Designed miniproteins, single chains, continued (4). Designs and how they scored, part 73

Each design is a single chain, and the fold is of that chain. pLDDT is the mean over its residues in the fold that is shown.

## One batch from the design tools (miniprotein)

Design m14679
Fold by ESMFold2-Fast:
Structure m14679 (fold): chain A 80 residues (1-80)
Amino acid sequence: VSKEELDREVEGTFLFLLGKAYLEEGKYEKAIEAFKKALEADPSLGAETLRLIGEAYKKLGKEEEAEEAFKRAEELEAAR
């Protein structure tokens, strides 16, 4: 693995954990932003991250966005 790929994986993991911290603090919009950045840095975080994005949208009352995120997570899990 190249240094650039390792740096992206580390960044993705950090942003994923940051998103989880924001979610626990009730900072749902910041959690969604962090999770989206985590997916950009490390797409392999896909299904788990999309579920957490869906959970954050649900907490914001954005049911349609939550359903789309959960559906995308389910599709990624089914592809395994």
Scores: mean pLDDT 79

Design m14680
Fold by ESMFold2-Fast:
Structure m14680 (fold): chain A 74 residues (1-74)
Amino acid sequence: SELEELLKEAAELVEKAFELFKDPNASKEDIRKVLEELKKVLEKLKEVADMSNPELQALIEFLEQLIRSLESRA
């Protein structure tokens, strides 16, 4: 399903984001690429996700917080 594919993409991007946080030499371009991909996945999740689902709501909030954290380093 589209939701399952988006959840897999989100998981992969979260892993990439944490690798960037571990790397003090991560380039601003690498950070911006992951940011843009996270923002696209977040928008698609908001369109297809059942917002009455508390687990999906928590995931969306987590992704928004992750985006803000990466933006502070961009």
Scores: mean pLDDT 83

Design m14681
Fold by ESMFold2-Fast:
Structure m14681 (fold): chain A 71 residues (1-71)
Amino acid sequence: MILKKGTTIEKDGLTYTLTKDVNMIPDENGYIAIAMMRVSDAKTGEDLGIHMVLVEVAPDGTITVTPLEPL
């Protein structure tokens, strides 16, 4: 599975955007990858930089992001 550059997920008042296409790794619960994502404030648009993020796609297509380093 490939998540395309520009895929955007909002979580906890932050917007996470893929900077490149990401090849997702299949597991028994869907797909996972570690990706570098651009993080910004969802209200102000302030750029918080590029951070390492765990990206998960559930079998129903739900995308979840979890930052792996301080924002």
Scores: mean pLDDT 83

Design m14682
Fold by ESMFold2-Fast:
Formats: sequence, structure tokens, C-alpha cells
Structure m14682 (fold): chain A 83 residues (1-83)
Amino acid sequence: MSSFAEKIKEAAKAQGLSLDEKVSAEEVAEAIAKAMGITDPVSIKVIAAEIRKALEAVGLDPEEATIKEIIEAIEEAEEKGLL
């Protein structure tokens, strides 16, 4: 029911991450997985891949993106039905 972007915001807050921090898609995926009780490495990689696709779709470098940019990219991807 909550959007994927909202889950990223909640996961970042739970892990004490600043929205201005540059993080990898993999680190954000691990934070989301931990918040959701997901321990399966394959599921974590799928989440990371979807974050990476969303960033690339808006023209951002997935390795230099901030948490704020990741959230905005996921919100845009969800609105366009790309996720």
C-alpha cells in the first residue's frame, strides 16, 4: 500500500542515513530488505536492480546518487509504471 519510495524513506530513517548521503543502490536495497525482514540475497539484488534502473531512467549515475535522488527517481518510475 505504501509506495516503494516511501519504504526507501522509512528504511533510510531506520538506518540513520542522511538524505544527502551518496549511497549505492545495493546499500539502499539492503536497508529496505532489513526494514522489511528480507534476508534472501536474490531478493536484495532484485531491489538494487530496480533502484538502478529508476536512476538510469532519469539520467542519474547510480554510483553517485544521493538517497534523496534515489527516492525521487523511484517516485517518477512508479508514476510512469516502470516498476
Scores: mean pLDDT 73

Design m14683
Fold by ESMFold2-Fast:
Structure m14683 (fold): chain A 58 residues (1-58)
Amino acid sequence: SEEDLKKIEEKIKELEEEIEKLKKSKDADKKEVQLEIEILEGMIALLRGVKSFLESKI
């Protein structure tokens, strides 16, 4: 539904903003922070895949 797509888009935006904050932090070069960024990027990829799947179903 349109609302489900909007929720996915909002979640992707939130995750992208979280990644930006982590990259701009004083701890950006720490292994734990780099791992967190990788996890968030993986979540975004999954959500984009779900969005694409839902958009293909009409």
Scores: mean pLDDT 83

Design m14684
Fold by ESMFold2-Fast:
Structure m14684 (fold): chain A 61 residues (1-61)
Amino acid sequence: SAELEEEIEKYAQQLAKVLGVDFEEALKTLRDSYLEFNGNLEMAKMAASLRLHDRVMERKK
């Protein structure tokens, strides 16, 4: 639905800003997580946040 896409996009914008990653990277990670968790948006948000944080931490080694 349009409302779901808006929520995904909005959360991806928040992740990109907070973690200092590209919006497109955050959006793709969140969408991929949403598919992986069979449309469970709460689990997808948690998984995407953790995955992006881990990538940022690896880059700062």
Scores: mean pLDDT 85

Design m14685
Fold by ESMFold2-Fast:
Structure m14685 (fold): chain A 72 residues (1-72)
Amino acid sequence: MEEIERRSEELEERARELARRANESTSVEELRELLDEAQRLAAEAAKVPEMLRAETAAGVAAIAAAAGITSL
C-alpha cells in the first residue's frame, strides 16, 4: 500500500503540474512535450484509484485542448 499511495500522490501532482504548465505555456514545442509526458502519466494512472484516474484524464484533456488551439 505504501508504494501505491506514494505513486498515486506523485501522479496527481504531475498531472496538475502538466495541466497548469500547458495553460501557461506559449510554445507549441513545450505543449507537445507536455502532451507526450501526460500520455505516459495517463497510462500509469490506470493502475491508481479511480479518483486520480479522473484527475489525470482531465489534465491530459487540458493539454490536448491547449495544443489544438495553438495549432490554429
Scores: mean pLDDT 63

Design m14686
Fold by ESMFold2-Fast:
Structure m14686 (fold): chain A 87 residues (1-87)
Amino acid sequence: MFQVPKELAEEWKKWMEEKAPEVEELLKEVADEMEELQKFEEELLKEYEPKMKEAAEKGDYEGLFKIYKEMVEKMIEKLRELAAKKK
């Protein structure tokens, strides 16, 4: 349905690959906190999904990527917070 420019899609993929190791390590640390993480994800999607849909509908894929990065960065911050509670 929505077509993402090839260059932007490649940048998105590289950014995700760069973040993946940290996310994997944090997820292992918070495996027993999955319920709290799921609740946070639901609230985060509630906030960001309308913004991402609006950007996508306008064909603003750069804006869509920026919004998605902000959402993922907030998710990583929550993972760090949950991991820190175990120390």
Scores: mean pLDDT 76

Design m14687
Fold by ESMFold2-Fast:
Structure m14687 (fold): chain A 58 residues (1-58)
Amino acid sequence: GGAGAGSAGYAGGGLEEARRAMEAADKGDLQTAAEHVARAGGMDEESARRAAEAGGAK
């Protein structure tokens, strides 16, 4: 989350993905949460998974 002003326009599928990301994060599944965040941003499932895997290597 955060006070982002440029968030209008993705309210369709992006809102559902954002909700799933929050659920995954609440369960401690940060990789799945990151995948849903990427999908909310318009990435396909494969790209979202790759991004989450790359981000998980902290």
Scores: mean pLDDT 71

Design m14688
Fold by ESMFold2-Fast:
Structure m14688 (fold): chain A 69 residues (1-69)
Amino acid sequence: MEEEKKKLRIEANKYLLEATEAVRRGDPERAQELFKKAAELYKKAGDTERAEVIEKSIPAFAEAARRRA
């Protein structure tokens, strides 16, 4: 059980990093997809508060990415 949650958090962190890179590259659609995936993995890991913060922040990150495109 603990190992599964650790794997989920590692995977969520990977998607979160890729999402921030998508924002930097000016790809709002890709950023939204990756942030949603990271949030899903955090929820599966039991980190529901972090997932909710990410979900609420998605529109702002997508707007930031769009301004860079």
Scores: mean pLDDT 82

Design m14689
Fold by ESMFold2-Fast:
Structure m14689 (fold): chain A 71 residues (1-71)
Amino acid sequence: MTLEEVKEQADRAVRVLANAVKTDGVPVEGAIAALTEQVRILGKEAGLSQEEIDKITEEAVARLRKLVAEL
């Protein structure tokens, strides 16, 4: 798994979790925790550095927050 593949997986997770928050009433903090854990697992499996994992997590969480805030 490459850095680009981890980013693509994170983007898919953001879309799924944003939809779950907006349509199914999942708590935002729970969605953020799930997203953070998924990126951590994917990044470690891909052999990414902690700095790369942290950056992808920050970007993904920011996207999730933006999507759930937009009505």
Scores: mean pLDDT 82

Design m14690
Fold by ESMFold2-Fast:
Structure m14690 (fold): chain A 77 residues (1-77)
Amino acid sequence: MKEEKIKELREALEKFKEDFEGAKKYLEENPDKEVIENFKKVALGQLELLEKEAKKVGDEELVKEIEELKKEVKALK
């Protein structure tokens, strides 16, 4: 059932991307250093969990997408 797990992880990642784009827009309009730093910590934690699961199922493409999102989160502000 690795295929089903990969589907779940991809759906979770797409949801994260949607939420991240909304958060970036909000933070651009309402810049607050504390809110940005707190968002980074939570977002990086979520991505690290997704990356760990993606590595377990062997989806290299998914791992690369998660690594790029981690870079984007770290680059906020």
Scores: mean pLDDT 80

Design m14691
Fold by ESMFold2-Fast:
Structure m14691 (fold): chain A 80 residues (1-80)
Amino acid sequence: AKEKRIEEARTTARDIEAAVESLKNLPDPVTGFSAAGIWAAAADFAAELAREAGDEETAEEAERAARRAREVAEEVKAKE
């Protein structure tokens, strides 16, 4: 049962990382900044779920996605 949650957490972390990378190319910097913040929060949540399931590898992947989302948010905000 927990294996399904781990797979969902992995998929979520990877999807977030891919989505976040695209945000810096959005034509509206304000929308990009807001979206990046939402993705960062989602990635943090995925990391917590992975840790509760005992999957440290997925948790680290989700944490990387969260950091990238925050980095993209700062880049987008700086462009305004």
Scores: mean pLDDT 67

Design m14692
Fold by ESMFold2-Fast:
Structure m14692 (fold): chain A 96 residues (1-96)
Amino acid sequence: SAIDALRAALDAAIAALGAAANATKDLEDQIRLSMALIGLAVLKLAAEKFDAESVEEALKILDRAKELAGEIRDEALKAAVLAALDAARAALEALR
């Protein structure tokens, strides 16, 4: 289902962000990546309750996570995170 696809995409994005956070030694980068992870966890909890209005708010949370992920210094980890976030965005927009 579209909700199952969204949850799978969010799980992949959470895993990618977690790997990036564990790889960084900079405290400010760890805090930023942790904030992105919290946003994605909230979206996953709310996934069953999404309507058209909540999809717009959820897209803003994904956009913030993508902004925070832009600070990842490891280019391969950054590419993996951004790809996972883009997949989550596509799954979320399919719920419109």
Scores: mean pLDDT 79

Design m14693
Fold by ESMFold2-Fast:
Parts: C-alpha cells; structure tokens; sequence
Structure m14693 (fold): chain A 65 residues (1-65)
C-alpha cells in the first residue's frame, strides 16, 4: 500500500535516524564537553538532519510520476 516514493523516503529516514543516534552517542561520550554543551550540539545536529530529510522528501515527491 505504500508508494515507491514513500518507501524510499522511509528508508532514507531510517538510515538518517541511525546515523544521528551514533553521532549523539559520540557526543555523550565526549568528556571534554559539559552536559549542556552535549545537549546543544545534539539538538543542532538533529535540526540540521531534519531539514535535510525534509528537502529529500520534497525532491522525491517532485520527481514522482
């Protein structure tokens, strides 16, 4: 029932979420950063990746036949 476009976008989203979680774990393991600095850095990266995924979704919708 999912379109090929939706399935492709979900796959990209899943991979991006996995990469974000790895990045957050690396930030949380960085003892040179305070808890507040770790949180801010994680939030900034999350925002950036969400924007990138939104643009990918729009491009997939635009290219759909």
Amino acid sequence: SESEMQKKWLEKNEEAQKELMKYIKDIMADKTLSDDEQFKKAMAESKKRSEELFEIGLELAKEAE
Scores: mean pLDDT 79

Design m14694
Fold by ESMFold2-Fast:
Structure m14694 (fold): chain A 69 residues (1-69)
Amino acid sequence: PPSEEELEAEITLSMARMKAAVAKLSGDAEVMRETAEELEKLAETQEGEVKEEILELAEELRELARELE
Protein backbone atom coordinates (compact mmCIF):
# COMPACT_ATOMS: atom_id res chain seq x y z
CA PRO A 1 0.00 0.00 0.00
CA PRO A 2 1.21 3.55 -0.66
CA SER A 3 2.47 5.71 2.22
CA GLU A 4 0.42 8.62 3.55
CA GLU A 5 2.79 11.00 1.73
CA GLU A 6 2.31 9.08 -1.54
CA LEU A 7 -1.48 9.15 -1.11
CA GLU A 8 -1.45 12.91 -0.42
CA ALA A 9 0.73 13.50 -3.49
CA GLU A 10 -1.56 11.32 -5.65
CA ILE A 11 -4.68 13.19 -4.47
CA THR A 12 -2.95 16.53 -5.14
CA LEU A 13 -1.95 15.43 -8.64
CA SER A 14 -5.50 14.19 -9.36
CA MET A 15 -6.93 17.55 -8.28
CA ALA A 16 -4.36 19.39 -10.42
CA ARG A 17 -5.30 17.26 -13.45
CA MET A 18 -9.00 17.93 -12.88
CA LYS A 19 -8.43 21.70 -12.60
CA ALA A 20 -6.35 21.69 -15.79
CA ALA A 21 -9.00 19.66 -17.66
CA VAL A 22 -11.79 22.05 -16.59
CA ALA A 23 -9.69 25.07 -17.64
CA LYS A 24 -9.02 23.48 -21.07
CA LEU A 25 -12.74 22.72 -21.54
CA SER A 26 -13.65 26.35 -20.72
CA GLY A 27 -11.81 27.62 -23.83
CA ASP A 28 -11.10 30.83 -21.88
CA ALA A 29 -7.53 32.16 -21.94
CA GLU A 30 -8.02 34.08 -18.65
CA VAL A 31 -9.31 30.95 -16.86
CA MET A 32 -6.35 28.99 -18.25
CA ARG A 33 -3.84 31.61 -17.02
CA GLU A 34 -5.47 31.78 -13.55
CA THR A 35 -5.49 27.98 -13.28
CA ALA A 36 -1.82 27.85 -14.38
CA GLU A 37 -0.94 30.30 -11.55
CA GLU A 38 -2.81 28.12 -9.03
CA LEU A 39 -1.00 25.01 -10.27
CA GLU A 40 2.40 26.74 -10.12
CA LYS A 41 1.75 27.68 -6.48
CA LEU A 42 0.56 24.14 -5.73
CA ALA A 43 3.76 22.74 -7.29
CA GLU A 44 5.84 24.79 -4.79
CA THR A 45 4.44 22.54 -2.02
CA GLN A 46 5.33 19.29 -3.86
CA GLU A 47 8.56 17.48 -4.80
CA GLY A 48 9.89 15.10 -7.44
CA GLU A 49 7.70 13.72 -10.23
CA VAL A 50 4.47 15.16 -8.78
CA LYS A 51 5.92 18.69 -8.85
CA GLU A 52 7.18 18.11 -12.40
CA GLU A 53 3.76 16.88 -13.63
CA ILE A 54 1.92 19.81 -12.04
CA LEU A 55 4.37 22.27 -13.63
CA GLU A 56 3.85 20.56 -17.01
CA LEU A 57 0.08 21.03 -16.65
CA ALA A 58 0.60 24.72 -15.82
CA GLU A 59 2.91 25.16 -18.84
CA GLU A 60 0.36 23.49 -21.16
CA LEU A 61 -2.33 25.91 -19.95
CA ARG A 62 -0.09 28.94 -20.50
CA GLU A 63 0.75 27.75 -24.02
CA LEU A 64 -2.93 27.16 -24.85
CA ALA A 65 -3.85 30.60 -23.48
CA ARG A 66 -1.22 32.23 -25.74
CA GLU A 67 -2.46 30.37 -28.84
CA LEU A 68 -6.12 31.20 -28.12
CA GLU A 69 -7.03 33.86 -30.76
Scores: mean pLDDT 81

Design m14695
Fold by ESMFold2-Fast:
Structure m14695 (fold): chain A 88 residues (1-88)
Amino acid sequence: SPIQDFIDNLLHRIQRLTNLSEEELEKVRKSLKSLEDLKKVYKEALEKAGTKISDEELNEDFENELKLLAESLNKSIETVKKELEKEI
């Protein structure tokens, strides 16, 4: 599923940024309840890796990735956000 692939790709980016084991990554996955939780964990991973990013910049980058996903699926951003929330 492209929705599941998007989540898995983000989780693997978090894993690489933070050097998490597969078991630790699974705990992170199970802790997520929303797209906002995923965004927060991703920001914390970037900061741990030495990347300073504002909430505004993170939100802009995240919205741009969601727009690309929505375009690839021929869906609205709203629909893709709902599908991501269900998969999380």
Scores: mean pLDDT 85

Design m14696
Fold by ESMFold2-Fast:
Structure m14696 (fold): chain A 83 residues (1-83)
Amino acid sequence: SSHEMELRRKLAEAMELLLEGRYEEALELFKEILEDPKASDEIKAEAYAGIGLVYEKQGKLEKAKEYYEKALELNPNNELAKL
């Protein structure tokens, strides 16, 4: 759907911010995706995995694990959360 494409674009933007070290802005976008009532479990799993990666990059490993586990609960095939 067009809305799913918009959510995937937001995921890509959040990931780009993460790669630039703009962690607070990345977290805000991932949170917006999670708060969207039309977001599928697959999209929410990707957003949770992205939050996990932000915390991992900040050295907050226990928090990162928590969010990766949330991602895998929604989609056990989420590639980022399995790594």
Scores: mean pLDDT 86

Design m14697
Fold by ESMFold2-Fast:
Structure m14697 (fold): chain A 86 residues (1-86)
Amino acid sequence: LDEARLRQLRIAGSVAYRQGDYETSIRYFEEALAIDPEDSHAWTNLGQAYEAQGDYEKAIEYYEKALEINPNNEKAKQNLEKIKSK
């Protein structure tokens, strides 16, 4: 695995998210997941980007995927509970 490339993609995705560029954030995390599909945190970040766009259905799907990979992912768990209360 290209760990340096994965790190760059994760950083770029997080930067785009903080700048409100959710479409760019989604693309970077999708690229990271193409390299490492078991990255629970990248699935959580995809869910957050879709939630920010108002796509709650996709956000739920990706948070559930993150928890399938890592049941102890607190951020995915908390975000999923918050959406389900809406």
Scores: mean pLDDT 85

Design m14698
Fold by ESMFold2-Fast:
Structure m14698 (fold): chain A 100 residues (1-100)
Amino acid sequence: SMEELEKLIEELKEIVLEIEKLAPGSEAAHRAERAVLAAYTALVDPRASPALQVERLDAAIAELEATIAAIKESDPEVAKKLEEMRRIFEEMRRIVEELA
């Protein structure tokens, strides 16, 4: 549902703030912010089919996975927060697929 997607976006924003607190101005923080913006843009695009929204969410998930892999050893606490974001993106993807 749209209400459930809005709730998940708010949860993502909270995690981004936690990442900014742990690693202010880091590349990981910037990538987290960009991932939330990409998800929001995908969901509010009136021309995007559910299939295109899923494709865009899959791209965001792939970028988060790459970021996690890059920082997992150096910044395990930040990596843990990015893993929480990845789980929320996967839930968003599931909801969008149900709308197809």
Scores: mean pLDDT 82

Design m14699
Fold by ESMFold2-Fast:
Structure m14699 (fold): chain A 52 residues (1-52)
Amino acid sequence: KSPEFLEALKELEDLAVEELKLIVLGASDEELDQQRERYLAAEQKFLQLSSA
């Protein structure tokens, strides 16, 4: 597996933890939507790298 794959996995994990923190801290719906979009973008990159 490429080092890029491991970096993408780490980014996904960090974004998942960040989303949880935002929820716990009572972030706005707008902030949660932005975080969700970042997560989905990272997920797409991870999926592309996992198939390579």
Scores: mean pLDDT 79

Design m14700
Fold by ESMFold2-Fast:
Structure m14700 (fold): chain A 88 residues (1-88)
Amino acid sequence: EEEDVKGIEKAAKQAKETALSEDPFDAEVGVALLEMIYAITKRNDSPEVRKKNLEILLKAAEEVAEKSPHPQVAADMRRLAEEIRKEL
């Protein structure tokens, strides 16, 4: 569903920007949002939509893991990226 993919793209982009915050609290909120989007995406009944949304989330998680100045945020996003790869 095109709208579901676009909704996840927008949500993931906003969550990624929040997770890349220099403020530790805002960064943790962004991490929680990405994890919530992952949980929602896993419940989608369409394998094709789920795969596209998981690929979007994987890129967001990998970027936060690479660029975050917060070691715990980077570690949590590396873990999320590993979980997403197992679903693909």
Scores: mean pLDDT 84

Design m14702
Fold by ESMFold2-Fast:
Structure m14702 (fold): chain A 81 residues (1-81)
Amino acid sequence: EKLEEEKKKLEEKRRELLLEGSKYSVEAIKNAVKITSGASEEEKEKLLEQTKEYNKKSNELSKQMLEEAKKAKELEEKIKE
């Protein structure tokens, strides 16, 4: 039962990381659409800077998700045994 609780915690953490990453990806896409839709040069610069930050955060979250996925797989195998 303790291993099942640890698995639930890792699954919850992975879901939170996925949701956070999805938010940054969606915002980056929205900014790209605004840039393409004819924003002014000043607006484009601000949107590009914001998109760069979202991409950086998304990449950091992706690395965390990979680490949590490895931990979840190890726990899954322990529970399966």
Scores: mean pLDDT 75

Design m14703
Fold by ESMFold2-Fast:
Structure m14703 (fold): chain A 80 residues (1-80)
Amino acid sequence: SKELSEQALRMGELVGRLIRGEITPDEALEQLEKIAEEISKVNPEIADRLKEYIEKMKTLDAQKQKELFLEMLGYVNKNL
């Protein structure tokens, strides 16, 4: 859907900013939670999976968080 495509683009931009060091992992997690909430209005199943990624990221160091962000983006791009 258009809404899911817009959220996927937003997530890609967020991960790009994180990789370029323009935002911190904590700032990225805050924005990601907002994206997951918007996705939940259209596809609750994908949103629930994203929330699982977010909770896992909170338990990891910054480098592992960045790795998991890329894995999550791959999941979103494959399923949208």
Scores: mean pLDDT 79

Design m14704
Fold by ESMFold2-Fast:
Structure m14704 (fold): chain A 57 residues (1-57)
Amino acid sequence: GAMAAPTSLEQKYLAFGRYLLEHPDATEEEFRAFGKELGLPDEVIDRAIESYRRLRA
């Protein structure tokens, strides 16, 4: 990421990942809603959810 542009895809992904870890009881719809609020593409949101589910198993 660039220092002059603090909001990068990487930072959005990290924020989304933190949300997944802090709200493990939240629904997939709630995860998707938060990811969309961050401006992540639906495809990235879906892959992130799958990844975190596997890590939690």
Scores: mean pLDDT 73

Design m14705
Fold by ESMFold2-Fast:
Structure m14705 (fold): chain A 60 residues (1-60)
Amino acid sequence: MRVLVRAKKDYEAKTEEELSLKKGDILEVLESVDEEHIRARNLKTGKEGIVPKSVVEVVE
């Protein structure tokens, strides 16, 4: 099942492994990394990276 999340706010990547987001960006969840982070693809840019779970919400 494809899981989509939306960025709740702008987020600036802190490392090269992290993904920068703009509020409202839609991401596809690829995998759970740990309790606080997911690996996701930004559907607007096509870029993949690590995203904190706290900055995204599940799209219903």
Scores: mean pLDDT 81

Design m14706
Fold by ESMFold2-Fast:
Structure m14706 (fold): chain A 89 residues (1-89)
Amino acid sequence: MLPEELRERLERAAKLFTEASKLLDQGIETNDDELILEAVRKAAEAARVFPGMAPYALWLIDEAEAKATSPEVQAEIRRLRDELVERLK
């Protein structure tokens, strides 16, 4: 029962994180802060679905903040990071 649910959550989180990684790469290549922000939202969602993904999600979020060029997007990424950290406590 629980092991099957845990496996399904891990598979869902892995798909979300894969999508986040692709969006981050695309956003960096095209200099598109909206894609970078979408990558952060997907990575945070993956960590919420499966908390074991949190270190990977936080790494992606930190890279996204460093690559974002808009101060408003950088501020939003920081808020999403803080929200995720609070939820992991």
Scores: mean pLDDT 84

Design m14707
Fold by ESMFold2-Fast:
Structure m14707 (fold): chain A 72 residues (1-72)
Amino acid sequence: MAAEIEAQRAALAAQTAAWLAAAPAELRPVVREMGDAAARVLDLLAAGDEEAAARLDEEALARLRPRFEAAV
């Protein structure tokens, strides 16, 4: 479990870096915040706190999706 989450964290970091490289300058702060939120969700899952992870994921999507849409 923990090793799988660490592998997912490494994959997420690589994908976030790729998205940042491809994103227009205006969207880079939102992409960074998305990556940070996803990494925090993985931290909570690694700690065994699935309830906090699910809540953070829902809150991050509710906060970041409108900001992403507003930036385009």
Scores: mean pLDDT 75

Design m14708
Fold by ESMFold2-Fast:
Structure m14708 (fold): chain A 59 residues (1-59)
Amino acid sequence: SALEEAARELAERYARGEIDFDELLQRARDTARELGVDFSALAARIGEYLRELAPERLR
C-alpha cells in the first residue's frame, strides 16, 4: 500500500541519517496529507519500521 511504502521509505531515510527527526516529522505530515491517510497511522507504521531498522533510537 502507499502508506506502507511511504512509512518504510521515511524510516529508512531517517535510519541512514539522510534526514533528521524534525525533517522526518515534517515529511510524514506532508506525505500523510498528499496520500490522504491518517498521520497517526503513518507515524505508528514509521515507528514499527524504526524498531526494526534502528532499535537503539526507540529504546
Scores: mean pLDDT 80

Design m14709
Fold by ESMFold2-Fast:
Structure m14709 (fold): chain A 55 residues (1-55)
Amino acid sequence: AAAEAERLRKEAEELRKEADMLRLVAPNSPVAQARADELEARAEELERKAEEIER
């Protein structure tokens, strides 16, 4: 449980960082913006699952 939640949170953090980086390096690309939004949404879902496992 704890190990699984920790892994999910770490994956979510990596996805959020990747999304932020895409927005920084390609702010004028609609495709990059869409990818960043998708990664961020996926990260939120993983964080929610991790929290649900812990609690």
Scores: mean pLDDT 81

Design m14710
Fold by ESMFold2-Fast:
Structure m14710 (fold): chain A 56 residues (1-56)
Amino acid sequence: AKAELEEYKEKGKKAFEAGDYKAAVIYYGKALSIAPDDAEVRANLSEAHAKLKAQE
C-alpha cells in the first residue's frame, strides 16, 4: 500500500511533467484511492483534470 502510493505519485508526477495529463489523471486517481485525504494528490489530480479538459 505505502510503496504503491509512492509509485503512483511518482508516475503521476512524471506523466504530468511530460504533458501526458491523461496518464497523470489515471496515476493520481489511483494514488487518491489509496490516500483520499492526501492534499498533494488531490491538488495534483485537480490540476491534471483542468489541463486535460483544456486540451479537449
Scores: mean pLDDT 80

Design m14711
Fold by ESMFold2-Fast:
Structure m14711 (fold): chain A 61 residues (1-61)
Amino acid sequence: MVGELYRAVKDYVGKHPEELTLKKGEVVEVLEMLGDHYAIVRNLANGEIGIVPMSVLEKIA
């Protein structure tokens, strides 16, 4: 993996078409930081790429 690994600390439902829906415990790879509030991530469970708020993520690797 080339990006940093984060875990969803809670369920998150995407509010815009570019956002991912995550379940608590899913692991994502951060591809790009979008300021201090959001990131473009890849969900490792299903390979989907999209934007999520950093507030629902916890760094694990």
Scores: mean pLDDT 80

Design m14712
Fold by ESMFold2-Fast:
Structure m14712 (fold): chain A 62 residues (1-62)
Amino acid sequence: SLEEVLKKLEELLAKEKDPALKTELQRLISLLEFLSSLDTESAKQQLALAVEEAKELIEKLE
């Protein structure tokens, strides 16, 4: 799930021409990678929310 979300975000980033959306996609990718590297309960909860936000953005851009 997380790996598939990251792959889709990276594919969208590669195709995106709008600088604002590129920045948002880069921010989400970095956030997801950072939170997934942490082993705290707070980070796990934040990761779940960030994954849902990423899925909503993917749906809007598809």
Scores: mean pLDDT 83

Design m14713
Fold by ESMFold2-Fast:
Structure m14713 (fold): chain A 70 residues (1-70)
Amino acid sequence: SLEERQAAENARKAAIDAAKESPETAVGVLRQAGRVLSPELAIETAEYVAKEVPEAADGFRKVAEELRKQ
């Protein structure tokens, strides 16, 4: 659980930092991080970064929606 929360925090920071370069890169970073997170944490992370990076929000919300359908 601590490892999962740390991974989610790292994913959040990495996605926000990547968004400074491009929204597409940020979405890619989040997709990769989501593979090592639980679905619940991956969805929470995607929703969080969608609020922090509005220009990439549609991409992040698509990732969250894909995870909810699993």
Scores: mean pLDDT 76

Design m14714
Fold by ESMFold2-Fast:
Structure m14714 (fold): chain A 61 residues (1-61)
Amino acid sequence: MSKEELEREVNEAMALMEISVAKLMYKRGTPVEEVIKWLEKGAERFPEMRERFEKAKEEIE
């Protein structure tokens, strides 16, 4: 596995973790606005996974 392939897999795993945290926050009663901001920051940090963050945002709104 190349360094680039490993970094991609790690970034995907981290992005999915952040989405899971956002969904847990929503389930535990965190305000929608705060959950949306979390997902937006996640999309900025993981631009290649932006589509997954946007989909999660649509599910919450």
Scores: mean pLDDT 80

Design m14715
Fold by ESMFold2-Fast:
Structure m14715 (fold): chain A 73 residues (1-73)
Amino acid sequence: SKDEEILEKARELAEEAGKLLDPEEVREILEITEGDIEATEKFGALMASAVLNPEAREAALEAARRLAAELKG
């Protein structure tokens, strides 16, 4: 399904981004977003940005932190 594809892609991108960032923090954010498909898709896009653009890594991680914080309430 599309939801399964979004989740799988987010997991793959989180693993790659984790190698370049803090892997424990990236995993914790993924665990928070996994319950919401829209949040998972946004997280995947942020991780893709972090992997592809060294200049965007800190901004992408900060945006991912905000996304997780909003989901936690």
Scores: mean pLDDT 85

Design m14716
Fold by ESMFold2-Fast:
Structure m14716 (fold): chain A 67 residues (1-67)
Amino acid sequence: MLSEEQKKKLIDYLTKEFGLSEELAEKVVELANKGRGDGIGTLLVVKGGLSAEQAEKAIKFAEELLK
């Protein structure tokens, strides 16, 4: 699971880099904590309006935080 510091880093990255709402970024954090990478990609593209390339970048950032 992501620590509070890692959650904040992911939320800040998603909101500042891609202009996502804080609510949507928090849902991405919840899915990452559940190991739902498939759900993250779908959420970012469908609800976040990100391209597949942007969603992949966001997933990679979340994976690097979990290492």
Scores: mean pLDDT 78

